# Designs tried in a protein design run: designed miniproteins, single chains, continued (2). Part 86

Each design is a single chain, and the fold is of that chain. pLDDT is the mean over its residues in the fold that is shown.

## One batch from the design tools (miniprotein)

Design m6983
Fold by ESMFold2-Fast:
Structure m6983 (fold): chain A 113 residues (1-113)
Amino acid sequence: MSEYEKLVEELEKLAQEMIDAIKNGDFDKAKEIFQKFRELATKLLDLAEKNGDVEKAEEFYKRIEELVQQIIDALKEAAKKSTDKEKQDFYNSLIEELKLFVEELKKRVEAMK
């Protein structure tokens, strides 16, 4: 339990750091943080799957989905404010990667049922 709580807190911190990087236009930092976020989120689901804990897997998925939605909202706002096509393309690409990641995790949780 306490290990899961620490991982969730770290995930929330990474989401906030990613939102801050997006708002500052730091694309390299946003990509670096996304890689760490993806690895940590995957680790949380791996732990729930190893324990056969479907309820915890669903709880973690829901929290990850909520955090990803906050990141997507920040990316959409940044894309809307940008007049630079390359920056808009970057934001839209990252939104699609985040959506695919969430769908992948959803399939993993459904496979546990």
Scores: mean pLDDT 85

Design m6984
Fold by ESMFold2-Fast:
Structure m6984 (fold): chain A 80 residues (1-80)
Amino acid sequence: MTPEEAARKAYEAAKQAGGDPSTMALAGRNATKAVGGDPEEGARISAEYAGADPETALKGGLENNRKALADGRVPAAPVP
């Protein structure tokens, strides 16, 4: 699986789960990293598919995951 393919699949999965652009960007980052690609490129690809700014979306996704862990909830885009 290519890094771009991993990011696209992560975006589609997050979108189907009702995730926001921040969740999609983080999911793309994590999926791309898992296949040995550049995490920043994965976040950019997923954010672009969602129509969002990559930096803003990724920052929001990381903050949402941090808050979910602090609240004892399962993160929407878990880090492998």
Scores: mean pLDDT 74

Design m6985
Fold by ESMFold2-Fast:
Structure m6985 (fold): chain A 94 residues (1-94)
Amino acid sequence: TIRLTAEALAELRARFRALIREHFGDSPLGRALLAVLDAVFARTRPGDALEAVLNELGREFRRLYATASAEEQARFDRLERGILGVALEIERRL
């Protein structure tokens, strides 16, 4: 199990925030996604498992996805690919 450093945690939060802003901008759904991100990372500590953080984010994002329009769901699919790409880059450095 891959454990997050303080630096990795800060980088994940910043890069995921940037991805949400890129794909959803200042839309109501974008704001909801940022609120979820901030809540999950407020509970996350150095030493936590990367997989656990990704699973929690995925569960909360899936709730928002279920109520989204088809166009918004396409943006979610792009966001998910971006998040997984960032997570893989950081995992390789841990």
Scores: mean pLDDT 87

Design m6986
Fold by ESMFold2-Fast:
Structure m6986 (fold): chain A 70 residues (1-70)
Amino acid sequence: IIAGAGSGSAVIALVLRGETDRHYVVVDRDREVAEESTNLLRKSGIKAESRIGDGREAVAADPDAILNTG
């Protein structure tokens, strides 16, 4: 789970390093941002989905950051 992924650079970094065996949930209040990041992951064959909502934590600038908020 990744929130506030911007353009998805953190997740892209994980994919480029071969971390493709994870399921990612991209959460952001901005549908466009969440959709862009999720689409990029799915184009790379990564299991990913987008969620637009509240109650998320900020990404700690860690490419492997995961949130416990759904």
Scores: mean pLDDT 54

Design m6987
Fold by ESMFold2-Fast:
Structure m6987 (fold): chain A 97 residues (1-97)
Amino acid sequence: DERETVLLYINAIKKLSRIDVSLLSDEEIEELIREAGIKDESSREKVLKLIRIVEENKSITKAQIESLGLPKFAVEPVYEFVKKLLETGDASVEYET
């Protein structure tokens, strides 16, 4: 289910947005991503890379998300969510259909 896959990515990013990830190891971030429902190791690695880009640059482009190898249907929704999250500074931003 494409919608469920998108929601898993959004929920993992939302969970990590409430934490200072600069204080965490890659292994600790991957465990938090797994706990958010992303059980596939390949998908967890992609989300980890996304989180690190946002941590380092305080921004992310759609092209950077595309380069991570997320499913094409997830690129736009994830990009829009991260953009809103960075613009508001608020992890309460909800993803809707």
Scores: mean pLDDT 78

Design m6988
Fold by ESMFold2-Fast:
Structure m6988 (fold): chain A 95 residues (1-95)
Amino acid sequence: MKKVVIVEIGSTGGGELAAELRKEGKEVEVRNLVEPGSGVPHDTLRVDEELLLEIAEKAGPGARLIIVGAPGAAEDAERLKPKLEELGLEVEVVT
C-alpha cells in the first residue's frame, strides 16, 4: 500500500487532497505544522527543517511526501526538497 504524508504549513489544502487520495485506496497521514489563520503573515512563515526531516524519515523510503504551504513556506520547502528526496521519498510542494 503506497503511504502518503501530507504536511500543511499555513494552508488548508491538505485535507481536501487527503480525501481525494483516500478515495484511491491510499493510506494518508496529515500533519499540520502551522495552523492557517494563526495571525502570522504567510510570507514570514518558516519551515521547521528539523521537524520536516523527522517526518520524512519516519515515513521512510518509497513514501510520497506532499507539502502544502503558504507561499513563503512553499519556497522554503522547495529548497529542502533535495534533502527530503535523499531520504528516498517522492516529494511534491503545492501552494
Scores: mean pLDDT 73

Design m6989
Fold by ESMFold2-Fast:
Structure m6989 (fold): chain A 116 residues (1-116)
Amino acid sequence: SMKMEEDFEKLLEMLRKHSESAAEALEKLYKAGRIKSIKVEETEDGVVRIEITLLGKDGKESSVGVVLEPGKPPEMTELKLTPEIEKRAKELHEETGVEIGMEVVLGIHLLELEEE
């Protein structure tokens, strides 16, 4: 419980520096109880590993993981989506050309929350 809150605050601060929309999505999903787990680990040499498990409107789980290395683009370590979330992510990729990653997964879960 406390560890998850600390990891939430760390992730929220990191996202606020890079994407205000992703930070807003994370905060709204966390407050709505749609985040099952967050894990943020810093390794040697400043590498940050992030893993999030999210709950969809039907209570089914999606998981997304990313590694942030200094001077390198983000690398996906996990992408396990429900069929519904995967479909919406692919449609967004076809319409916008944006790569399916943590920000897209957060945004789709926020859209589902706001459609309720």
Scores: mean pLDDT 82

Design m6990
Fold by ESMFold2-Fast:
Structure m6990 (fold): chain A 90 residues (1-90)
Amino acid sequence: APLTPIQQRLNARYAELAAELLAVDPDDPAAREAALLRAAELAAEALAEEYNFNEEAYRLLLEALRLAAAGRPPEEVVELAKKAFELNKE
């Protein structure tokens, strides 16, 4: 069956998030941090628009945002965002 308009928008946002996570340059800390924060914002927006989203995925995404705000290593933020992304995929 074809995707609904809501599913199409969510998939587009997930594609944007994946592209931003893959574009994170480890040799540019400022650009890397900005890209990770933007990716986390896009993931949060995508999850918020999904009916009956996975609560654990949302919780991990909020934790990723908290770690980013607290100045934790970008690697920790990326790992939590990826886990949230994969859980919501189900």
Scores: mean pLDDT 58

Design m6991
Fold by ESMFold2-Fast:
Structure m6991 (fold): chain A 90 residues (1-90)
Amino acid sequence: SVAEAMRNQALAVVELAPKDPSLSPEVAAELAALAQKAVDALDAGDYEAALEYLREAVLLLLEAQGLSPEELARLREELERGLAEAREAL
């Protein structure tokens, strides 16, 4: 299910973000915290909160990568599309 896929992905971020050497410790900690909030929201059945925490986590990661404004705009479009598809499937 989409909810199980989201939960598995969020758990992977909780585990792997603190171990990612390309991320600053502050960004890694915030990503792990947002991913944990998404897991907690999914477990509570609050899918809207889970999608919002996931959105915040992805945006934080994209901003931390130092991407160009054009690349950020494209990836934000892809993120919003993915979130809309996930919302419809939940």
Scores: mean pLDDT 80

Design m6992
Fold by ESMFold2-Fast:
Parts: structure tokens; C-alpha cells; sequence
Structure m6992 (fold): chain A 85 residues (1-85)
């Protein structure tokens, strides 16, 4: 979603991290809706990518910026999952 991507970029996320985060939120919503176990494997791979990119962001821009980006992602994921239920 464009709005989520824009919010992540505003918080200090890289383009790559913003795209990965949007994909992760969409995947979380789909999993909440379907219960499809194959989506868990994709989620684990995305979690590894997100973790790597957040660590890089913390090193580049500081831990506070990385935490702000993580907060935006988690809030969006929670809202998407709740809407899917």
C-alpha cells in the first residue's frame, strides 16, 4: 500500500526495507484470513530480510530511527491482521 510505504520512508526506512515491510504486512493479513501454512515459510524469509535491513538502518541512521520504522511496520501489521479477522 502506497500510504504505508510513504510512512516507512518518512520514518527513515530505505526503499528496499519499505518494499519488504509492505510485502510482510500483506502476507500477515493473508495468513490471518486463510491460515495457510505455506505463508509462514514466506513470513520467516521476510523476517530474516527485515531483521538484516533494520540492523543496517540502525548502523547507518541510529537505533532510534530503526525502532521508529519497526513501530510503523508493527502497527500496520496489527491493523491489517485485525481487519482480516
Amino acid sequence: MQALRDALLAAGASEELAETAVRAVELAAEYARTGDEELLKEAQELEEEVRKQLKALAAEKGEAVAKAVLGVMLDAAKAAVEAAL
Scores: mean pLDDT 79

Design m6993
Fold by ESMFold2-Fast:
Structure m6993 (fold): chain A 59 residues (1-59)
Amino acid sequence: MKGKKFYLDGDKITFSEWEEKEIDESKPVRKVLGPDGKEIYLQPLPKEENKMEVYVVEK
């Protein structure tokens, strides 16, 4: 699965270089749906409980 990646640290969203990456599905991933039906994938950063790697995937 490919998507645009950014970091969510509490209430702060930090955009790095927009990069289409495949999600590592061997790691814990939480899937949610946005209001427009787009899939959003949340993946915790290793050893950082307050930070998540967020992937937004268009269907």
Scores: mean pLDDT 51

Design m6994
Fold by ESMFold2-Fast:
Order: C-alpha cells, then structure tokens, then sequence
Structure m6994 (fold): chain A 78 residues (1-78)
C-alpha cells in the first residue's frame, strides 16, 4: 500500500504547513480536517480511490503554499 503511505506523508506536510503559516483559526480548521481525514482514511480510499485522494491532497498542499506566500503581501496584524 505505497499510495497510502504517500497519502500519510502529504497529510503530515499539510499539517506542518498549517502549523507554520496559517493564522490560528484557519490552522485549527485545517488540522480538524486532517484529523477527520486520518480517522476515515481507509473508508475514503475505498470510496474515492487512493490515487484520487492523493491528487486531491497534492492540490491542497499547493493551495496552502500559495496561501502562505500570498499572506506576505497583506499581513499587518500580529
């Protein structure tokens, strides 16, 4: 199940990006989503397929990286 291990690595990367770069409220939201994904990972793989889930998570990583970069332009509060 190499795809499942890759999915777990992406979940960890998303978690680290959220912890490092997101504001507290958005960070907590993303972390809750990750916890739900991890709890239901086997069911999600059965329903959507490991490859589809992997692609979705890769897009999520890209979105978070772009979000973190975009925040450099407008952050003035804490």
Amino acid sequence: MELKERIRELLREIRELAETHLPPEEREQVLRELDELEENLDKLIEEYGAEELLEGLERRVEELRRYAEGRKAGVSFS
Scores: mean pLDDT 74

Design m6995
Fold by ESMFold2-Fast:
Structure m6995 (fold): chain A 91 residues (1-91)
Amino acid sequence: MKLTPQQQRTLEKAEARLKERTNGDEEAYRKFIRRQLAGALRLLGAPDELIEKVRNSDKLTDEEIEKLAELFGASKETVKAMIEGKPYKPK
């Protein structure tokens, strides 16, 4: 399965609601994002090494970010925003 821009926006809206419910607990929010991203990567057939780095909140190299962008069909900036937990604009 591929993560579409619509699916990504839905995920980010859900994450924003979770952040509000957790009273801005950024640690819980980041763990949630990393878990969702790791799950999506597994469905896209990403290498286990890359999935583990995302799950463990390890610092990603530019090469790893490029691989994520390719797998999601998104830009490097979009992938960085996903990792940082920044939501997309509604349109």
Scores: mean pLDDT 65

Design m6996
Fold by ESMFold2-Fast:
Structure m6996 (fold): chain A 60 residues (1-60)
Amino acid sequence: SLVEKVIEALKELPEETRQQALEMLKDAKSLRDIFDKLDELEKTNPELAKAVEEAIEKAR
């Protein structure tokens, strides 16, 4: 699934960033849930949001 590909791409991130991203996405069931979480993350941690968006784009 696309969600599994995104999780796989997140493993390429540095360990601290990867752990934060995986924790945020652990309950995500769809790409829509991931994008909703990214919108929230851009308000609190824009650098982490950008890293996750780049990983998602790479997984496509």
Scores: mean pLDDT 73

Design m6997
Fold by ESMFold2-Fast:
Structure m6997 (fold): chain A 100 residues (1-100)
Amino acid sequence: LSPKTKELQEKLDKLHEISQKMQKEVEADPSKAREVVKKAIEELRKEFEGDPAVEKVIAAIEEVLASDLSPKQQFIFTESSLTALIMLYYAKIKEELKKE
């Protein structure tokens, strides 16, 4: 495997970790959904510094957090956005593997 493929796999694993942690915390206490989403955004920002796709997703989630959407709707948007990033990283890995 190329070093690029390994880096992408590590980032994919991190996205899964953030997503699972967010889901578990919201399931444990739904009243804290907004706080949990904010923590997930902070973790994404630290772990994916310089990733333009992740930065765009963070910006979109921050707009949703500032909107009139309910905390549950804000959580669903965030969860869906993380799923989209996971799918994007799967696509990036497939493209790198095709070069090998």
Scores: mean pLDDT 84

Design m6998
Fold by ESMFold2-Fast:
Structure m6998 (fold): chain A 83 residues (1-83)
Amino acid sequence: MMEMLETINLFLLIAAESSVFIAERLIKKGKYDLARRELESARGILEWIRERLPELSEEVKEKLEKRIEELEARIKELEKEVE
């Protein structure tokens, strides 16, 4: 239920952060197609988490929302490099 949803959202956020990290490394290697796919994957994960934020406790929601906003800003920056 609530605790399970919090755990799932944390695992998904870590997965999204990992995809962004991989995308950044791929950009440095000139692999823009692969980097774009990783950024698209991260965006999809963050959209799933955002849809479920209202169901979480205020404490967990505040912590996740901050990390999501930071990651979304990073994704937007990296997307400009692969266009």
Scores: mean pLDDT 82

Design m6999
Fold by ESMFold2-Fast:
Structure m6999 (fold): chain A 94 residues (1-94)
Amino acid sequence: ALEEILELIEEFAEKAKEVLSEEEQKRLDEMLKRVKEMVENGEPAEKILEFLEKEVVRIILELQAKGEHEAAAKVAELYSEMAKRLKEIEEKAK
């Protein structure tokens, strides 16, 4: 389950980078590094997902504040697609 979660998060980050500035891409890389550390430390999936949601929401809000509304909408769409797949993995694991 954790390996599948990590793969989905990595897929999300790669797609999101296509619409993001270098500054936001660096933030995604820092987020991925932290997620990998949390997985290695055996952190609960719920805690990893809470961290991920907070970081993604922060990116979306910052894009909106900069007037990058199309990029913000695309990141939100990609996150929603990932979150749906994450929920399917969670329900199979429970």
Scores: mean pLDDT 79

Design m7000
Fold by ESMFold2-Fast:
Structure m7000 (fold): chain A 89 residues (1-89)
Amino acid sequence: SPLEEEIKELLAKLQEIAAEVERVANDPELLANPAEQARLRELYKEFKELSKKLLELLEKDERVSEGDLQEAKKQLEEFHEWIEAILKK
């Protein structure tokens, strides 16, 4: 379905952002670079927009239980807190 395909595309984009954030977070030289810090802030902004859209689509998907939706919200919030902690360093 179009909804299922859109959810899949959003998940793929979120995973790509997560991998890039993790790459920079695990490299002290990259993390100390102002240009990489600016790029992480841009990626974090994109992550917030895509996460909001994902949650809206998951809420509309009848196959997604309330428990599954709560777990997705928890995982996204934990990732949000992790990025915020990195950007404060």
Scores: mean pLDDT 81

Design m7001
Fold by ESMFold2-Fast:
Structure m7001 (fold): chain A 81 residues (1-81)
Amino acid sequence: EPSDEQLVAQLRELAAQLKELLEDMKKNGVTPEQLARINELFAQIGALAGQLLARQPEDAAFLALVAELEEEIIKLGKEVA
């Protein structure tokens, strides 16, 4: 069973990858490969964030990370209905 620390580390890595892809898309335009990767990362981030939020952790850094990711996903969110 993954620990909270492991889930936070995974979420942080996925968030970094998402931000990198978004910046690349802003500078170089959108490719089908980037859209596929964003959909995959978005699904993984959502699943991990939902799992961690359901646990109601008291880690301020974790809560801040999840809040930032939710805001980024909502802003990206043609896919977030």
Scores: mean pLDDT 69

Design m7002
Fold by ESMFold2-Fast:
Structure m7002 (fold): chain A 79 residues (1-79)
Amino acid sequence: SKLVEEAARAGREGDPDRVAEIVKKALNDPELTAEALAEAMRAAIQAGDPVTASRVAGKGMDAIGPEGAELAAERATRL
């Protein structure tokens, strides 16, 4: 979806605050929220800066809450 694509771009750009803003827009859809955060985390990891990737994950997980954060982390590690 467009929201997942926007989250991935924000993650790749290393913008944790933008990732949090985007995932908050999908809070009424936990599957979409988890997928958006997972793609943002994946994109941040692939960009090669582990500190920025950690900040993207932290800000996004804080925004969506613990249940959504667990789903997003699982999806980010899928092959």
Scores: mean pLDDT 75

Design m7003
Fold by ESMFold2-Fast:
Structure m7003 (fold): chain A 116 residues (1-116)
Amino acid sequence: SMEEVIEALRAIAERHGLDFRKLLWEAYALSDFDPTKRIETDTGTRVGLFALSEATIAFVQEKYGLPLLSAEEVAADLFLNADLWIKAAEIANDGKPASSIEIPQSALDAALEKAS
């Protein structure tokens, strides 16, 4: 349910020391809070709450020395999906924490309203 997804996002934000509202906005923007999201693109399938591509999963797996991960495993595990997205965001942000990424207040407010 949406409520379970929102509570999971709260736990993820606490675990990673992130602003819950920023994580909420990203989940909203990428999947509309749908952990079963599957998007077909010209460059492959994106899966899960954070719409991770197979290329992104492979890149994060290799960069962080993680065990080999399938798209199916990443799609099935909301916490794994979020962890890989946070790691990918840190790589994209030149090694800085995902919490340092700026998101407009209007976008954060929209995500909070959608989650309510």
Scores: mean pLDDT 76

Design m7004
Fold by ESMFold2-Fast:
Structure m7004 (fold): chain A 100 residues (1-100)
Amino acid sequence: KKEEVKKILQETIKRLQELLARSTDPEVKAALERAIQRLQEIINDPNATIEEVIKALKEAYQEILDVAEKSNSPEAQRIADEALKIFEEAVKKLLEIKNK
């Protein structure tokens, strides 16, 4: 079960890194880099619960959303929308593991 959580986080980090590579807005890039770092930190915590992982995902997405709202750029809005789908899929998979 911990290995399944780790795999979901690794997949999520990879998808966020791909999104970062396509981003040109420096504020959006910085928010994505912070989100990736936060997820890398939680994946290395052997005591992290699924609830703590879900909280970290929600907080990471909220930071990206806040930057997108502040910058008001079309790229920032698009990146926020793509990030939402990535985070929603990760949370759904984590809840499926928790509720089994």
Scores: mean pLDDT 82

Design m7005
Fold by ESMFold2-Fast:
Structure m7005 (fold): chain A 71 residues (1-71)
Amino acid sequence: SAREKALELLGQAVRYAKAGKPDEAIDYLVEAVKLDPSLYKAARTVFNGLVAPLIDPETAARGKAAIDAAA
C-alpha cells in the first residue's frame, strides 16, 4: 500500500540521517509525505530531531520548505 511504502521511506530517512547524510534524508522525507500526507507531522519531527542539527540554518529552512510543500 502507499502507507507501507511511505513508512519504508520514513525509515530510510531516519537511517540516512543517522549515517550523517542529511540531503538523502530530506529526499526520503519529502517522498514519504508526497505518498502519505498524514506522515507530515512525523516527517517534521524526524527533520527537526535528526536532520536539522546536521546542517546550516539556510539549508534547514530549504529542507523544511520542501517537506511543507510535499504536504
Scores: mean pLDDT 87

Design m7006
Fold by ESMFold2-Fast:
Parts: sequence; C-alpha cells; structure tokens
Structure m7006 (fold): chain A 81 residues (1-81)
Amino acid sequence: EEEKKQKLENLEKIFQDVEEGIDLIRDAVAKVAGENLLRQGKPEEEVQAEIDAWRARLDASREAQKPQIEKLKEKFKEKYL
C-alpha cells in the first residue's frame, strides 16, 4: 500500500506540473498577442481589454471542461494504481 501511495503522489505531481505548464504557455501567448496588438497601433486600454476577454474566455472554457478532466484523471489513477 505504501508503494501505491507513492505512485499516487507521483501521478498527482505530474498532473500539477502539466497544469502549471499550461498556465505558463497561456501567459506567454497573452504577452506575445498583446505586443502584436500594440505594434498594430491599438491603444493600450483596448489591447488590455482584448487580452482580458481572451483570458476570461479561456478560463471559462477550462472551468466548463473541469468535470471531464477530473473524470479522466480519476480513470487514469484507477488504471495505473
């Protein structure tokens, strides 16, 4: 049972690392998109509003898919533990 617990902890760490990686990619994409909009001559307030709207849309999509992702995580844990 101790081995099973260690495997579970390792698996949860992998899930956390993947989620952190997705957040880093999201922030990098938002930064590049914002810089591109500023280069096109859009006012800073419009650029910020557009980036905020994009982030909100992405967050809403992730929240809507959260139950399905959690089910997949649980199935993965059951299959590999």
Scores: mean pLDDT 76

Design m7007
Fold by ESMFold2-Fast:
Structure m7007 (fold): chain A 70 residues (1-70)
Amino acid sequence: SVEIMMKQAEENFELAMQAVKEGNIKAAETARQYLLAQIELFDKMGDKESAERIRKMAEEVEEAIEKAKA
């Protein structure tokens, strides 16, 4: 179900952002990799809107990681 997959993406995004706040950069990077994999799956399913939502989540995680390292 697309709905279940999107909920999993939201959960991974929350996990990644929490990991950044806690200084666990490795966990945040791992969660971001899962988001990137989910983008590819949604693209293959033809769900470009869901893929775009997850892409924005992955970009937010990357920016948060970069700022935490600075």
Scores: mean pLDDT 85

Design m7008
Fold by ESMFold2-Fast:
Parts: C-alpha cells; sequence; structure tokens
Structure m7008 (fold): chain A 120 residues (1-120)
C-alpha cells in the first residue's frame, strides 16, 4: 500500500510550496533551473529513475508557477496550475509504490534546495 508514501509526498509538496513563497523571484528561478536539470539527468533511465525525473520536472513546474504567482494578474491561474500538478503527481504515486518512492525522493531534494536558498 502506497498511502503512507503518498501522504509523505503531499507533505513535501506543501513544504516546497510554502518555502518558494518566501524566496525572491531570482531564488525561485535558480530552484526551478536545478529541478529541470535533475529531471533531464534522470530521463531515459530505469523506470524508477524515470519516475524520479517526473518528480523533479513537476517540482520545477511548481517553482515556475510560484514565480508567476508573484504577479497579481497571474496569481489565480498559477495557483490552479500548482494544484493540477500536485493532483497529477499524487494520482501517479497512488498507482505505483515505485513511482511514490522515486517522486518522494525528488520532492525531498527539491525541499532541501529551497531551504538552502532561503538561508542565503
Amino acid sequence: MTEELVKELEAELERFRELLKELTPEQVERVAEKMFEKAAEYADKSEYERYKAVGYGAMAQIAVAISLAKDPALKAEAEARIEGIKEALLKLARSSKEAAEAMLEAAREAVRLAEEELRR
């Protein structure tokens, strides 16, 4: 059963979102760039590594959406996009324990990098 992993993933996604809100646009852009780099690194690998790439890519897209949300005109659309990405990730995690584990690992790394940016 993947429910515990899905709950941990959801908690990390929420933690990442809260951390990104406290970062400057330039710091959010650096986090997004790092996540896209990691997504590319793990693409076209084993199934586990491909799920990890999906996780990193989703975290990068959440960071981009948070950056867009800093513009009041785009805030509602950006928040809707974040929720859609979160729902899609959690749905995939529920379908496979391997997907849940790989995406949780990616989410934890994204949180770690956002925390490092916040402390600078």
Scores: mean pLDDT 85

Design m7009
Fold by ESMFold2-Fast:
Structure m7009 (fold): chain A 87 residues (1-87)
Amino acid sequence: MEEVREEIERLRRAVEHGVLARKYLAQGDDEKAQEHLEKAAEELGVEIEAETLEEALEQLGRILTERAQELNDTHPEEIERILAEEE
């Protein structure tokens, strides 16, 4: 149970950093976009290698989608319970 909660918290932090990275990239703040991209990758325990920030963010988005799908497929009831507790 605690391990699933920790994975959900890591995924949540990675999503938050991914959203901020996209926002800063759209504003032309490449330095802040890179910082948040690196934090998201660190939360996921992955290395993202890309020539551009846009490509790196696309890779991050795919990884986030795959991790979310894996959690939902393996622990759907636990995820629903955790989300209900946050209301």
Scores: mean pLDDT 76

Design m7010
Fold by ESMFold2-Fast:
Parts: sequence; C-alpha cells; structure tokens
Structure m7010 (fold): chain A 79 residues (1-79)
Amino acid sequence: RIEELLEQARRLGEEAEEALKKGDRKTAAEKILELGRLLAEALLERAAEEPDPEVAEKLREMAEETLKLGEKEAEEILA
C-alpha cells in the first residue's frame, strides 16, 4: 500500500525531471503536484496505522506541509 504510493511517487519524480530537461514546465509542474499529493497520501495512510495518537497527528501535519511544499515547487517551476 504505502510501498505502491512511494513507487508511483518515484516515477512521477522521474517524469517531472525529464519534462524539465525538455523545457516542458507545464508538464513538470503537473507531475510535481501529483508527487506531492501521493507523498501526502502515504503519510496519511501511515498516520491511520499509527497506534500513538500524538505521532499520528504529527504525520497528518507532515502530510499538510508536504502538499503545501508541492504546490510551492509547482508555482516556482511555472514562474
């Protein structure tokens, strides 16, 4: 489950890098946004499995920060 999400994230990162190399900023930004969403989803799934509620809450906060970081990176690519 989380391993599948991380594998998809790895592929999206490679696709984003290839798009940037070719000057396709639009595609690169879209792939980076998808990457951020998948990484956030993986963190949320880990939080759901975490028995410690304090650790689970911290993982949810990390997921939110990961989404924000992905959005910021995508905006910088399009700037």
Scores: mean pLDDT 80

Design m7011
Fold by ESMFold2-Fast:
Formats: sequence, C-alpha cells, structure tokens
Structure m7011 (fold): chain A 97 residues (1-97)
Amino acid sequence: MEELRKRYREALAAGGKAAGAKDFDEAAAHFDEAIKLLEELIKLKPDDKKLQKELEYTRQMREAARAKDSKKLRDLAIQYTADQLREIGDELDELYM
C-alpha cells in the first residue's frame, strides 16, 4: 500500500518533469504508469473519493500530454495544486468543527 503511493508520486513527478521539458511521449508514459498505480490503490481503498479525483486529474494530464498541449498541462497542474490546498483547508475545518 505505502509502496504503491510512493511509486504513484514518483511517476506523477516524472511525468510533470518530462512535460516541462516538452518530452510529451515520456510524460504520457509516466502518467500511464501513475494511472495503473492509482487503479491498484483504488482496489485496496474503493471508498476513497480522493483517489478517484486523483485518477481523473492524471487521466486528463495523460490526454493533454498525448495531444502535446503544454497549455492544458500547465492549467491542469495549477488546478491540481489549488484542489490540494482546498482539501487541506477542509480537513482542518473538520478537526475544529
């Protein structure tokens, strides 16, 4: 379980790095690996809605990489970061509400 999360994070980071270098084919391959790792994590925790959301973003990033759409990849990365910050805020509210 922990190893799958680590491998997923590494694949996602490698995909982002390749996309930044405009190595779109490498980026797409790394995002494909990240998707497979997320699907394995979802099998272990099928009730984890955060994993389902992560899967949606990773699939969109893969499609943007395959389309060689650097603008969409950047927009998706910005949206993903904003969503992660929002989830941290929501978690803090749950602890103090």
Scores: mean pLDDT 76

Design m7012
Fold by ESMFold2-Fast:
Structure m7012 (fold): chain A 100 residues (1-100)
Amino acid sequence: KEKERIIKKIIEEISEKYGIPIPKSLAEFLKNSPLEHRAEFVLRLRGALGLSDEQVRELLRKEGVSEEEIEEILRAAEELFKRKVEEGKLSEEAVAAFRK
């Protein structure tokens, strides 16, 4: 229940950031969103819940995301993380959470 609430909040925040309509579910978000939005979702989710790569993979599989798309999303999230670290746009706490 708490995990679902956090997921919904992250989706709402990303939708507001990119000026898109808020999806009705995580599955709709993952199906209809560009790779960049899905990558940012994973990055924020890892920070908020302290999820490992394997836990993120399990979550995405449960929502019907293909194995190939899961690999693409995780790769894009890692590249986004590296860029934000280099730009100094992540807090030390966020960096520590993502390196677990």
Scores: mean pLDDT 77

Design m7013
Fold by ESMFold2-Fast:
Structure m7013 (fold): chain A 87 residues (1-87)
Amino acid sequence: IEEKRREVERETEEAERILRTGIDLIEAAKKFNTPFVMPAPLYEPLKRIATGGKGPVPTTVEALEETLERVRREGEEKLRRLEEEEA
């Protein structure tokens, strides 16, 4: 049970780090008035996190922030279910 909880926490933390990195890169591009291009190493993980592999990767801070909020809610839901299993 603790092991499953740690797995959910790690998955959520990894997704959050990937999303935050994407946001930081978009903000840096805006700061320097350059066109934003998503780096290849981030493209596939972000595509999976944001769209389940079905659509284009979000390229706006707003869209990535919405995805980050969703990831956090999904992680909280998974942790809640694990707590219910412990009871």
Scores: mean pLDDT 74

Design m7014
Fold by ESMFold2-Fast:
Structure m7014 (fold): chain A 87 residues (1-87)
Amino acid sequence: IEEIEKAAENLLKYLKENVPEEIYEEFKKMIEKILEALRKGDKETALKLAEELQRKAREYMREHPEYSGAFTAAMIFAQEVKEYVLS
């Protein structure tokens, strides 16, 4: 879980620097919910939230291609959460 928490910190720092505040706050809330679920041992909720994050990032990449790097980073994080939960 420490590795996932560190990945989340790095992602949030990257998002804060690379996307508008409104998008940053939205993704921050989703990432924080994932971390809360993982901390509680609720793997099913963490997996569902990671899938939602991945879908939202793909949708935003189509709508805001100028921020595609940030959304790619969010999708990679979501995949890391899914792999952690399923291992």
Scores: mean pLDDT 85

Design m7015
Fold by ESMFold2-Fast:
Structure m7015 (fold): chain A 63 residues (1-63)
Amino acid sequence: MMEKEEFLAWLRFEFGLSAEQALEVYEWLEEHPEPTEEELREMGERFGLSVEQVREIYRRYKE
């Protein structure tokens, strides 16, 4: 897994998230280590991301 600071920076630059939004995404992933498709959709709606973008974020988080 990337270190936390690198992951947060990647979220900000790739998806245009604020520092606060990037941290909220990271915290959501920490709370949902094996998210369902429904949880991924909810996250996407919350942050204005597509399901495909959320899946990419989750994949990157697991690395």
Scores: mean pLDDT 79

